Designed miniproteins, single chains, continued (2). Designs and how they scored, part 72

Each design is a single chain, and the fold is of that chain. pLDDT is the mean over its residues in the fold that is shown.

## One batch from the design tools (miniprotein)

Design m6653
Fold by ESMFold2-Fast:
Structure m6653 (fold): chain A 68 residues (1-68)
Amino acid sequence: SPADVLAEMRALLDDFRARFAAGTLTMEELLELIGRVGELHAQLADDPEAQRIVDEFGRLATEAVRRL
């Protein structure tokens, strides 16, 4: 369901935050997380909550790439 997809997107964002804060995130893991979030977002076209998650993920991913 859309709610299940949103819940998975939130869980991925939380996992990303935890790994980024711990300094354990690799480039490989970052790319895998980006790909998975993109696949889930494609299932929720025009959902403003999904877009908010993607926007926050993108901000964190930009910072993470700068430090990898």
Scores: mean pLDDT 82

Design m6654
Fold by ESMFold2-Fast:
Formats: sequence, C-alpha cells, structure tokens
Structure m6654 (fold): chain A 55 residues (1-55)
Amino acid sequence: SPQIQQLQAQIDQLVAQMAAILDDPSLSEEEKDRRLAELGAQLDALLRQLQALQA
C-alpha cells in the first residue's frame, strides 16, 4: 500500500530526528525531554495509523 510506505518513511524520519536530539550536546535535559515528548506524540499517532492500515 502506498499509504503504508508513506507512513513508514514518516516514522523513519521522526526516529532519526529523535536520535539527533538525544545526540545533541548543546541541548539541556529539559529541552531534550520537551522535544522528545512532541516527537513521541507524533510517532504514536503514525504508529496508530500504521496499525489501522495493517489490520
């Protein structure tokens, strides 16, 4: 499904962005927590969409 492929690409992009935040020595722990919470919410939404399409 093209929609599944699109969701996988978006998930991969978010995971890479989260990894970059964790590896950024210029960000405080509080800044990392905030940014990861925002990206984590987006990841959860995409994973729910992926689950619905695979059901």
Scores: mean pLDDT 87

Design m6655
Fold by ESMFold2-Fast:
Structure m6655 (fold): chain A 88 residues (1-88)
Amino acid sequence: SERDALLARLQEVLARIQAVLKEIAEERQLSTDPSDPNLAAQEEELLAEARRRLADDPLALAVFEVLLEGERQNLSGEEMLERALAVV
């Protein structure tokens, strides 16, 4: 079905985004402690670097921005999924 094809495409795009985020986190040894006062600054730097690395992958960048906006608006996983599917 068309929805199954879109879900498969979204999963491929999400895997590319996750790979970029994992590489940045491992490279920069980012804190996983939520009580770390530097966590907010580390998050901002991580997001900026992720956007930079995804700039040559416009589809992945578009999906990434949808996910960030969804988190900012406290959207449900279902609503974020539907918005991401609309982009792919």
Scores: mean pLDDT 80

Design m6656
Fold by ESMFold2-Fast:
Structure m6656 (fold): chain A 63 residues (1-63)
Amino acid sequence: KKISFEELIEELEKKGYKLTEKQKEFLEELFKLADLDGDGVLDEKEYEIFKNSKEFKEFLKSL
């Protein structure tokens, strides 16, 4: 199943994270870097790699 940027935000909010618009913009840039085919979504494998990246985990710790 493919994950959109909006679904990523919803998943984080379900886990208790609250994101400002500025933080959402930063996340969108990270999402675009992980979106290797440029179709605006990540497949499950790309999403797992993205979520397990040091960059994403450090971003979440900064919240």
Scores: mean pLDDT 76

Design m6657
Fold by ESMFold2-Fast:
Structure m6657 (fold): chain A 92 residues (1-92)
Amino acid sequence: EELYKRQEYDKLIEELEKKIKENPSADNYFKLGQVYFEKKEYDKAIEYYQKALELDPNNADIWKNLGDAYYAKGKYSEALKWYRKALELDPE
């Protein structure tokens, strides 16, 4: 189970890295961050979410996912800051 899940993530990372090499985009960086979050590699998830935000700073979903990564690391004050940023861009 764990080995198969790891192989699936590694394949997704390879595909996304290839796409980024061909055309760097906020969407591809965001997806790569999501894969690292699923792998519980929160520091890498944060890194790629930040790269996505450099290209698309008004995307509320990326700010929310950045908050989720900080929350998962137990950095609750930082998580709240990024969640608030997401709400400012997309108030429900």
Scores: mean pLDDT 85

Design m6658
Fold by ESMFold2-Fast:
Structure m6658 (fold): chain A 65 residues (1-65)
Amino acid sequence: MSQEEIADKLVEELGLSKSNALTIVRIYEESKGDVYRALQKIIEELGLSEEKALKALTIINRLSR
């Protein structure tokens, strides 16, 4: 699945903007499997709640298999 397809799922399931969804996918890729680092970066860069950031990472992990 492409990064754009994953971002579209984040928009659909969490109501995020396309730009925020793409930023989350980029942060996840840059974190190289470090979910804790990805979580912190998402909260810092986008101002999302911890709950919403965790839901986004869960969706990406499910789709990136």
Scores: mean pLDDT 80

Design m6659
Fold by ESMFold2-Fast:
Structure m6659 (fold): chain A 68 residues (1-68)
Amino acid sequence: MEEDVQRALADMVAGLGRRAAREGRLDVARAEAERLRAWAERYAAAGQDAVAAHARALADELEALAAA
């Protein structure tokens, strides 16, 4: 159940970043993307490849939104 909690937290952070991007708060969207990327790196280091890939995909999405 640890990975379920980690996924839920990543989804919550991504939701906040998407809202911030929609509101033109690109600084907040970038900060949430950086947070998700840091989490992905920690999860990968712990051998949690599936949740690491999930968090990395969300970080990439927010970075793309903030760069547009």
Scores: mean pLDDT 85

Design m6660
Fold by ESMFold2-Fast:
Order: sequence, then structure tokens, then C-alpha cells
Structure m6660 (fold): chain A 65 residues (1-65)
Amino acid sequence: MSEEELRKALENTRKALELARETGDRTIALVALHEAEHVLEQAKKLGNEELAEEARELIEEARKL
């Protein structure tokens, strides 16, 4: 997965978390959590700490839902 694809995935994950927060939908929150975890794994493999940190923040946000 490319850096550009990871940034797009992070943006989509943020939108999914906003939707989950507004609706209280646990399924959307779980999907967003899995997406953020996948992005974190890929960012670590690329050595991109900036993307890894952004993914960790989204994981934390999803866990608070």
C-alpha cells in the first residue's frame, strides 16, 4: 500500500468514526478501528512514523466510542 493510499484510508476512517459517533453504531466503530489498525501496520512497514502516529490517534478515538 502506498503512502497516498494510506492517507486516503485515514481520511475515510475519520469520516467513519464521525458517523459512528453521531449514530452510536458499534459496527461502524469496529470497522473504523480495524481500518486504523491496518493503516498502522502498513505505516510501520514503510517506516512512516507520521502516518503511524495519525493511525494511533484514530485507534484511540475509536476505542473511546
Scores: mean pLDDT 81

Design m6661
Fold by ESMFold2-Fast:
Order: structure tokens, then sequence, then C-alpha cells
Structure m6661 (fold): chain A 55 residues (1-55)
């Protein structure tokens, strides 16, 4: 299966990671490799991006 990029955001790193896990579970995906964490100064939120595949 092809990898897909999944992104989630939150006011904290912990919240962004929780939102990412929720999206992965909702879409039936599992994380592959490490997440990339960045901060979006325009929205003032943390953004977590990962590669995922179908579970």
Amino acid sequence: MELTTVTAEGETIEEAAKNLNAKLEEQGLVQVGESVISYDAETKKFVVTTQAKKA
C-alpha cells in the first residue's frame, strides 16, 4: 500500500499529537516512522505531520 501524509494541529504539541492519533484511527491508518513537529506562527498552533499506511 502507498503511504499517505496525515497532518493534525493543536494548541500544544500534546494536543496536536492526540488529534493526529484520532485522525489516524478514524481513517483506519497506522503511523509509519517518525512524526515531524512544527509551529505555525500564523495560526499559533503546533502542527504534527506523519507518514501513514492503511492498518
Scores: mean pLDDT 80

Design m6662
Fold by ESMFold2-Fast:
Structure m6662 (fold): chain A 59 residues (1-59)
Amino acid sequence: MNGVAEYLKSLPPEERAPVFRRAYERAKAAGDQETIDALKKAAEELGDPEVLRVYEELA
């Protein structure tokens, strides 16, 4: 969780939502619940409106 949030913060703001979307879609397709849970927490911790919008769309 912490590592995912820190990685997203290291990206330019315009890259955060696309990277989050790809990671979340891939985790759902693979049934990777651990990664899904980590991404949910990262979105909440990051508080980026674009990332939160993508999370709400995909959840």
Scores: mean pLDDT 78

Design m6663
Fold by ESMFold2-Fast:
Structure m6663 (fold): chain A 55 residues (1-55)
Amino acid sequence: MESLRLAAEAQRAYAAGDYDAAVEHLRRLGELDPSRRAEVEATIAAIREEAARAA
């Protein structure tokens, strides 16, 4: 299932410190599953905040 694959890929990218890839996978997940839009947007915002602090 595409949604499960994108969620798994986002999790792997995040664990590897690849925040840009994690955000892209999450953004695509939100497009495919609008019921999770709010959750996805909150997660993306948190990841971006972490990336900004690391930069």
Scores: mean pLDDT 79

Design m6664
Fold by ESMFold2-Fast:
Structure m6664 (fold): chain A 62 residues (1-62)
Amino acid sequence: SMEEKLQKAEEELERVGERATRELAEAEARLAEDPEEAFERAVRASMELLKAAVDVLVLKNE
C-alpha cells in the first residue's frame, strides 16, 4: 500500500540521515589529511540524504 511505502521511505530517510551524519563527521576529521577524499565523502553522503528526502516528498504528494 501507499501508506506502507511512505513508512518504509521515512524509515530509510532516518537511516540515511544517521549514516550521513557519521560520514560528514568522518569527512571533517579527515579534511586536513585527505581533502579530496573528505570532499567526495561529504558529497556522496549529502546526495544520498537528498535522494531519501525526495523519495519521501514524492510519496507524500501521491
Scores: mean pLDDT 86

Design m6665
Fold by ESMFold2-Fast:
Structure m6665 (fold): chain A 82 residues (1-82)
Amino acid sequence: MSKEELEELLKLAEEAFNKGAYEIAIEGYELVIKSKEASDELKAKAYYNLGKAYEKLGKLEEAKKYYAKALELDPDYEEAKA
């Protein structure tokens, strides 16, 4: 996928999250993370949003893991520290 396609995919996943479709959002975020073309900044945002989606599903251990991955890629991502 191109960078532009990955940014659109992330946006669509965020829209799914906002509609409460957390499992669909997770699938979109995972596709961004698995892409070789995704920047570390884009992957950090996807990891943070994965954490939020798993938290909404009650999977707190998985959420914590993905928040840690977001901070590993972007230490200034304060929202992932929560």
Scores: mean pLDDT 79

Design m6666
Fold by ESMFold2-Fast:
Structure m6666 (fold): chain A 60 residues (1-60)
Amino acid sequence: PDIPLGPNLLDFLSEHLPVNTSTKIVYDPDTGQATIKNSEGNTLVTVSATLEEIEGMSSL
């Protein structure tokens, strides 16, 4: 799906990911992409993101 950037990215993830899902966020600064993976290591979503957005997500 098309995933919104900035503050809307956090809203999208909180709405579409289960509250008890153990997820990992992998950010690549060279490409500016963040990959959200489940506990099994499967990719759930990949988005263009900034370091500030990733730091915000760590508070979830």
Scores: mean pLDDT 61

Design m6667
Fold by ESMFold2-Fast:
Structure m6667 (fold): chain A 67 residues (1-67)
Amino acid sequence: MDENFQRLLDLLRERGIPDSVLDSDGDGKYDADTAAAIRNLQRHLGLPADGVPDEATVAALEAELTR
């Protein structure tokens, strides 16, 4: 879980997108605000919006960013 969340933040940083998009508190921890942001991302990627930064969410974001 923590590793997949860090991978999401790393992907955003690699593209010059502020990690605050997913982690508004900037603490690098999964919390309620981060879960809501991940749900919004999952809906955009066409995944089930469970708010969990799983491997499928990381893979889908990586694929979207390479388009």
Scores: mean pLDDT 69

Design m6668
Fold by ESMFold2-Fast:
Structure m6668 (fold): chain A 69 residues (1-69)
Amino acid sequence: LSEEQIERIADLLVEEYGVSRETAIKVAKLAARLLDKSVDEASKIMVEEFGVSEKAAKAAYTAAREYAK
C-alpha cells in the first residue's frame, strides 16, 4: 500500500473509531502487512498489539484489502 492509502485508512480509524492518529497509522500499516491472514487472525493481532477495538481492527483490515485490489 502507498503512504497515501495508509493515511486514508488512518483517517477512517480516527473519525469513525476514535483511535489516535499515531496509533491509527500504526494499525493501518500493520493491517496492510496482515492481508495474508484471515480477518479474524489479523484483527486479533491488531487488538493485542495496539488495544484498538475488534470493530476498528476489522475496519482497518477491510479498508487495506480494498486498496490492495
Scores: mean pLDDT 86

Design m6669
Fold by ESMFold2-Fast:
Structure m6669 (fold): chain A 98 residues (1-98)
Amino acid sequence: SEEEIFKEAEATLYYMGGVIADRAGDYETAAKFYDKAAELLEGPERAQAYTNAGIAYLKAGDYEKAIEAFRKALEVDPDNETARRGLEEAEKQLEKAK
């Protein structure tokens, strides 16, 4: 539908914003853009957007939000190796912070 096409375009813009923010070292902004993209996407693209949000939260030192993002990615795609590895890293970093 036209609404679905508009949502796909909007998701692409948020995803691009995430990439630009990440490359600029603004990891918190990158994570928020990737989360917004994931809300508008479905299937493998949603899993990838949540995975990228998790990685950005890890880089920002926000381990609890990183865990949430990677878990959401794995709910969409349980076989996502990047999300699984990211979750393990986020959990290890959170344990070290205790």
Scores: mean pLDDT 89

Design m6670
Fold by ESMFold2-Fast:
Structure m6670 (fold): chain A 84 residues (1-84)
Amino acid sequence: MTPEELYKKAEELLEKARELLKELKKKGAPREVLLEIEEKLALAEIYLALAKLEGYKDKELLEKALKLAEEAVKLAEEALKKLG
């Protein structure tokens, strides 16, 4: 996967996580769950911004952003499953 492909995949996962977070807020998910997801999203966005600023030279920043975005999606999906 190229740095540009990693960036795009991370951005798509962040969008998905934001949509899931909106649904969690609508269903009244616990504040602690919402905060954990929001913290992962914020960190992923910081790493993506840094990677873009560096012209995608640092693949590690993109991989960190992707991992955080994937974790945010997993947490949101698990939280939605528990809420029914």
Scores: mean pLDDT 84

Design m6671
Fold by ESMFold2-Fast:
Structure m6671 (fold): chain A 81 residues (1-81)
Amino acid sequence: MRAELEREIDEAMGRMAAAVTLLATRDLPPEERLRLIEETVRRLARVNPEVARAMVEALAPHLSPEEAERVRRAFEEAAAA
């Protein structure tokens, strides 16, 4: 089932993107870190919305509810464009 494998790859890529983004931004001030996470999610959502959705889901446990909402909003705005 190629479609199932493609979905699993997209989910894995989203999780990897979340991990790399969290690691790369860990030493930044909180607001600057959040802005870069939002920008990365927007950039990815314009290229591959399914991977970006998986990234947002993987980021949520590592963010406050307010931060998670901002990241989700950035995804929705970019995916709709």
Scores: mean pLDDT 85

Design m6673
Fold by ESMFold2-Fast:
Structure m6673 (fold): chain A 85 residues (1-85)
Amino acid sequence: EIEIRLEPRYMRVEVGERVLIDISGENIPEGTIIRLLFEGEEVAQGRIGESGRLQFGFTPEREGRYEIIGEYNGIESEIGEIEVE
């Protein structure tokens, strides 16, 4: 029923580069708090507005390949991946 989407789902960035991730979805009520999880840890949260979209920013500090997920009340997006060089 509620669907959460990440855009982009796959990205490659440099250590210290600011990453912007757009979150959108279907049937997400305005005012809903969405969390952004990086390797299972919350790195950001925000409230969905009138557009039904939200943008998160964070800066990776370590090289590697990591998973990102948008989450609300147990509902998860498809797994996104970030490769940090």
Scores: mean pLDDT 79

Design m6674
Fold by ESMFold2-Fast:
Structure m6674 (fold): chain A 83 residues (1-83)
Amino acid sequence: SEKEKYAIKALFLANSAIVALELGDYETAIRDLEGAADLAKKMGFEESAKLFEQAAEYARNGDREKAIELVKEAIKKLIQEME
């Protein structure tokens, strides 16, 4: 289904963002997190979308540890919202 395709892509982008944050590639991380948030919104998953947007904001501010924490919370919430 389209929802499953969006979910898989959002999870891919979220995990890509964690790797980018660990490498100090904030530009890539922010783009990936914005992409994941957009896909979550298209699925109607407001809570995971909000967490991805908050993670992107922390990444913009250079707070890598908080950004990674929020991405992990967003992934957990996205999986819960898919069920």
Scores: mean pLDDT 89

Design m6675
Fold by ESMFold2-Fast:
Structure m6675 (fold): chain A 112 residues (1-112)
Amino acid sequence: RLDPTAKPIYARLLELLENEASVEDIFNLMLNNMTKEDLLALADDFSVKEKLKKYVEELIKEGNYDGAIAALIAALEGASEEEAIEIGKLMLEDKDKAIKKIEEIRQKALNK
């Protein structure tokens, strides 16, 4: 769904997703290699739904990149809008639980 030719970071993200890299590795790639503008562009380019897009924009405005990145990864792994928003919130309270929920979403996507 995401176009790997649009930006070099998208090709890297898709490679990690296709190789089932750990959620932590994907998170660290995004945290270390994506600007605020890149995170906003990813939400548009991946066509995330309006509620999730607004939530990500609010987190970025507040400087809460951990939550924004977690919500975007959840969406990339096949989470619903509601699931991605809840994971973003959970990331602010308990990183280990947020990562585990993203892994559970990945497993659901692979089994369907």
Scores: mean pLDDT 80

Design m6676
Fold by ESMFold2-Fast:
Structure m6676 (fold): chain A 71 residues (1-71)
Amino acid sequence: SLKEQAEKALEEARRALEEAEKAGTLTESQRLEAELSIKLAELIIELKDKSKEEIEKALLELHKEMQEKAA
C-alpha cells in the first residue's frame, strides 16, 4: 500500500540521517533540511484522508515551527 511504502521510505531516511550524524559530516543546515523532509513525509501519511485545506494548514504550521527552530 502507499502508506506501507511511505513508512518504509521514512525508516530508511531516518537510518541514513543517523548514520550521517554519527559520521560527523552533516552541517546544521543539511540536518534541518533532512528533519523537515522527514516531518513532511510523516505529516502526509497522517493527513492522506484529509481535505486539501486541512493539509495546507498543517503544512503551514509545520513550516512555522521549523523556522522558529532554525532561528
Scores: mean pLDDT 71

Design m6677
Fold by ESMFold2-Fast:
Structure m6677 (fold): chain A 56 residues (1-56)
Amino acid sequence: SAEVARLRELLGAGDGRPTPGEVAAVNLFAERAGLPVDGVVEPGTVEAIRLIVEGA
């Protein structure tokens, strides 16, 4: 899906800190997909989401 592709691209960037818009997009995607996200996107949270996406 386009949401998964966008998320993979965001997670693959790996450079710098996510923008507020990227945080909102990741949280919205995670909520809709049932992924565990606490509303704050950090490098550790991005890593955890990456593992979940890779495992899906």
Scores: mean pLDDT 55

Design m6678
Fold by ESMFold2-Fast:
Structure m6678 (fold): chain A 94 residues (1-94)
Amino acid sequence: SRTVLLVEVKAPEGMSEEEIEEIRERILEFAKSHPDVIEAVRVAIIPEDKTLIFELVLRPGADVAAFEAEVRAFMDELSRETGAEVRLAVLVLD
């Protein structure tokens, strides 16, 4: 089985391409620093609505609830600092 945390980040109106790239880099750095993340990929950029979509693939046996809580805390901070809207979904694939 494989657990994936799907993260959607929508940039606020007027945010530059450079600022959006900074948000992308912050998310990927967070993911790469976490021991339970085996893969962090940008699934899509939807340029018409400035949405970034990431898949964070977790190790088998990872504490999904604890990881989701850490990601929510990180994303809440990011949202406060940048004004970006964030959504999370947990997918469990067998």
Scores: mean pLDDT 78

Design m6679
Fold by ESMFold2-Fast:
Structure m6679 (fold): chain A 69 residues (1-69)
Amino acid sequence: SEAEARVLEALKKSKQPLTAEELSRLTGLSVDNVLAALKSLVEQGKAEVVGAIRGATSFSKDTLFAYAG
């Protein structure tokens, strides 16, 4: 989808893991739309969870994502 393409492009251009809020700012999409796109991209193996802010263990706004290929 268009949202998935924009989120994936932002992840590919980043040199650091990104939160959903940071991806929202980079893509112009809402945080909820970014999280939906990230879930799809992780399920496709194109993005991965690499950590979390404050040690969060769930898929959330505090989760850190990176491009996986």
Scores: mean pLDDT 78

Design m6680
Fold by ESMFold2-Fast:
Structure m6680 (fold): chain A 59 residues (1-59)
Amino acid sequence: SFEEELERIREESEGDPEKAGEKAEELIRSHPDLSSEELQEALELASRMVKEAKEEAEK
């Protein structure tokens, strides 16, 4: 599922916010048929993933 793929990107890009953001954006772009609700949820998940990776990288 979309969420599972996003979580895999998160784990593969842990500590690398640039990579996490780029891969997440590509995944979202490859699913243009997401509903407004699903898109918002996906964007929020991706945003949190990038933020956490950035916080980890800044430590």
Scores: mean pLDDT 73

Design m6681
Fold by ESMFold2-Fast:
Structure m6681 (fold): chain A 66 residues (1-66)
Amino acid sequence: GKADAEKALEAAKKNPDNAGAATAAAYESLRSGDYELALEAAKIALEADPNNPGAKQVLEIAEKKL
């Protein structure tokens, strides 16, 4: 749910250099239908790793849904 997605995003913000954690938060937000949170988490992941394929995929999906 949205609360789980928000918690995952908060964890990603605590370690912004961990692209894996941010990408996991992005997928969790996408799964809960929170496209704005998914977009935010995907952007954090791409700041850590601009070539992260998972983060790019979530960014594309979230932007299309918004």
Scores: mean pLDDT 78

Design m6682
Fold by ESMFold2-Fast:
Structure m6682 (fold): chain A 62 residues (1-62)
Amino acid sequence: MDEKLKKEAVKVLAEYLLLTSPLSKEEAEKEAEEEVKKLLEETGASAEEILEMYKKVLEETK
């Protein structure tokens, strides 16, 4: 369950990075995975919290 939420957060962040940065799809996904991993380790935030935060940021970017 946590892993699925983490993967969804990575996908949402990768989509946001593709819209706002000149990264390739593969680069955006790898950057997103690293960022989500660091956030989980540094802040102790849950994957659910991170996913919700990124979803709101992505919606504002549309």
Scores: mean pLDDT 78

Design m6683
Fold by ESMFold2-Fast:
Structure m6683 (fold): chain A 76 residues (1-76)
Amino acid sequence: MVFYSLNPLIDAYKKYPDRKVFLLLTGSMTRNGLVIDDLKRNNIPFEVVYVQPEKIDEKVKELLKKYPDALILVVS
């Protein structure tokens, strides 16, 4: 599943805590820090992927091919 907002991702992870979480970062360092802090406070393990804005769709497709059940948050 792909999310563009933090709260729906947190809700999905609470229902499926065995799924991998990927954080796709294209935004500013400030926005990235706030999202990271919220995920840590909710005890959600995540993997950070830095991506250029133009490559977001390609990276999402790549991750979902390898991890069909992944929870992906896009931060722009």
Scores: mean pLDDT 81

Design m6684
Fold by ESMFold2-Fast:
Structure m6684 (fold): chain A 87 residues (1-87)
Amino acid sequence: MSEEELEREVTAALGLIYLSLGEQLEKKGDLEEAARMYRRAIELFERALGRRHPEVVEALRRLARVYRRLGKTEEAARLEAEAEALE
């Protein structure tokens, strides 16, 4: 494993951790914190796996769901459209 390969794997693993933390926070109703975790997961997954990867699409959908619950309907609709376009 090269340093570049290791960095990619570590970045993807960190993305999964943030996704999991976001899910836990969302279940507790900590919606703003959940949104922060999902945004970090998206950034990490895009770096490690590329924008069209299923993990990116899933994280975008979860963020959109949280934004709807926060009343950020325009941002949620934009994220939903982005996720749909990437599939």
Scores: mean pLDDT 85

Design m6685
Fold by ESMFold2-Fast:
Structure m6685 (fold): chain A 68 residues (1-68)
Amino acid sequence: SAAEDLRALAAELSKDPEIKAELIGDDELRITTTLSVEKQIGLVLRIIGDYPNLEVSVKGNEITVRAK
């Protein structure tokens, strides 16, 4: 389910000290990074590739991931 995918993604991202991942209810993951722009783009592409049923939105250094 999307909620399971969001929890799995949050757990993986929590291993990186440059990434703060926060679950907002069962349907949204908010990600704040101190990564460079290039590394942040790489992270977004990885999420899109690994979780095709999730929608990714980027605003500055904030990435929001939701169920489609």
Scores: mean pLDDT 84

Design m6686
Fold by ESMFold2-Fast:
Structure m6686 (fold): chain A 74 residues (1-74)
Amino acid sequence: KEELIKKALELMEEGGRLAKEGKEEAVETYIEAAKLFEEAGDAFGKQMAYYEAGVVAEDLGKLELAKEYFEKAK
C-alpha cells in the first residue's frame, strides 16, 4: 500500500515536470499515478491525478479527453 502511494507520488512529480515542458507524456504519467492511487485505495490521490491529467489534456486541445478525466476526478 505505502509502496504504491510512494510510486504514485513520484509519478505526480514527473507528470508536473512534463506538463511544465508542454509534453503530452504528462497525461499518460498522471493516468499511471491515478491507477496506482486506485490500487492503494487512495481516493484523494486518484482524484488529484485524474484532475491534473484533465488539465493537461485541455491545454493540448483534447477537450473530449479532458472531459473524461474530469469526470473520473469526481
Scores: mean pLDDT 84

Design m6687
Fold by ESMFold2-Fast:
Structure m6687 (fold): chain A 100 residues (1-100)
Amino acid sequence: LVEKGFELLRQGKYEEAIKYFEEALKKDPNNADAWSLLGIAYLKLGEYEKAVEYFKKALEIDPDNPVTLLNLAKAYRKLGKKEEAGKYLQKAWDIIFSAP
C-alpha cells in the first residue's frame, strides 16, 4: 500500500496516492513513513496546514527523522511561519551533522 502510494505520488497522482496512504494507515496507524508521505501529498496539493498536521503526526512516531523535519520546515515556510520553519530546519541539520 505505501509502496503503491509512493509510485502514484511520483507520477503526480496526489489524490490517488492519498487514498493508498490512508488505507495503509488504517492497517498500521504507527507507520511514520505513511504519515510523512501523506504530508508530502498535501504539500504538493498546496494544502499546507494539512501537510503540517500529518508531518507532526509522523514526528510523534519518529521524532528524529530528518526528511520529515525538513518537509515540515518547508510546509511552515509556505505558510509564512518563518520562526517555526527555522526551528524544524535546525533540528534536521543537528541530526544530519551529528550522526557518526
Scores: mean pLDDT 84

Design m6688
Fold by ESMFold2-Fast:
Structure m6688 (fold): chain A 74 residues (1-74)
Amino acid sequence: SPLSQLDAKFGELVKEAAARIKDPDALAALLERMQQIYNEVVRAMTEDGMPLDEALKKFEEQFKKAMDEVLAQQ
């Protein structure tokens, strides 16, 4: 399903975050922000008809921005 593919991407991004962020508090904050991004993308897919490819791209772009912000503060 589209949601299972989004869940797989979430898991990949969590592994990337855990590999790059050494501060456990900063990692926890990023994972919470990723959950918020995930919820927004799921809403766009289920309520607004956003295609999976666009949803995956937006999720990756928003994750990259969030990751860059966390890394800049460390």
Scores: mean pLDDT 82

Design m6689
Fold by ESMFold2-Fast:
Order: structure tokens, then sequence, then C-alpha cells
Structure m6689 (fold): chain A 76 residues (1-76)
């Protein structure tokens, strides 16, 4: 968890914290609005987090995995 947290960019860390704190799946557009970034940037961040097993994407909605929530706890 700590090793994964250390490898995350600032934008990836913010996106993961948002997803872990929401309790509900969020679209890339919702994440973009919360972070103040473009939908395209949010989509790329979510795909990168999913590739690391920290986020699960289903039907265009992203949620933190158990591993993602563990990493998010290490960020606070």
Amino acid sequence: AEALAASLSPQERRALLVLASSGEPLTAEQVAKILGISKATASRILRRLAARGLVEIKDGKASATEKGREVALALV
C-alpha cells in the first residue's frame, strides 16, 4: 500500500482520495468536476489507477477497490 502510494502522481492521489471518500461509483465527468480538471484528464487518471488495481471501472463509473482504499488511507 505504502509503495503504491509513493508511486502516485498528485492528480492520481487526489482522484483516489475522492473515490475512496465518496462511497459510490463516480463517472469521469464527476471526478473531473470535483478535481477541477478536464473529463479527458480524469478518464486517463482513472484508467491508470485501474491498471494498478486501485480502481474498478464498470459501465463508465469508477470505484476504489479494497487495495485502492488501503492506499488512500496511507495518503491521509
Scores: mean pLDDT 80

Design m6690
Fold by ESMFold2-Fast:
Structure m6690 (fold): chain A 81 residues (1-81)
Amino acid sequence: LTPEQAAEAEVAIWEMKAAISLVAAERYLKQGNIEEAKKAYEDAVKAYERGSQVAREHGLEDTAARLEQGAKEAKEKLDSL
């Protein structure tokens, strides 16, 4: 793998982790489990932030901006709980 291919793969993994955490958060909210939902949103924020950092370091500007937006939206949901 080239460094660019490795970075794209790493970003995809972080994005997938964020998506899994968001699905978990939604399930916890439907169950009324607010504390577990908060943890899941916190995990989503961390995954988006790590992914956006890797994307920025490797010049993936559009991907970085998209992941930063995901982190912002997850933070807004976390702050509303």
Scores: mean pLDDT 88

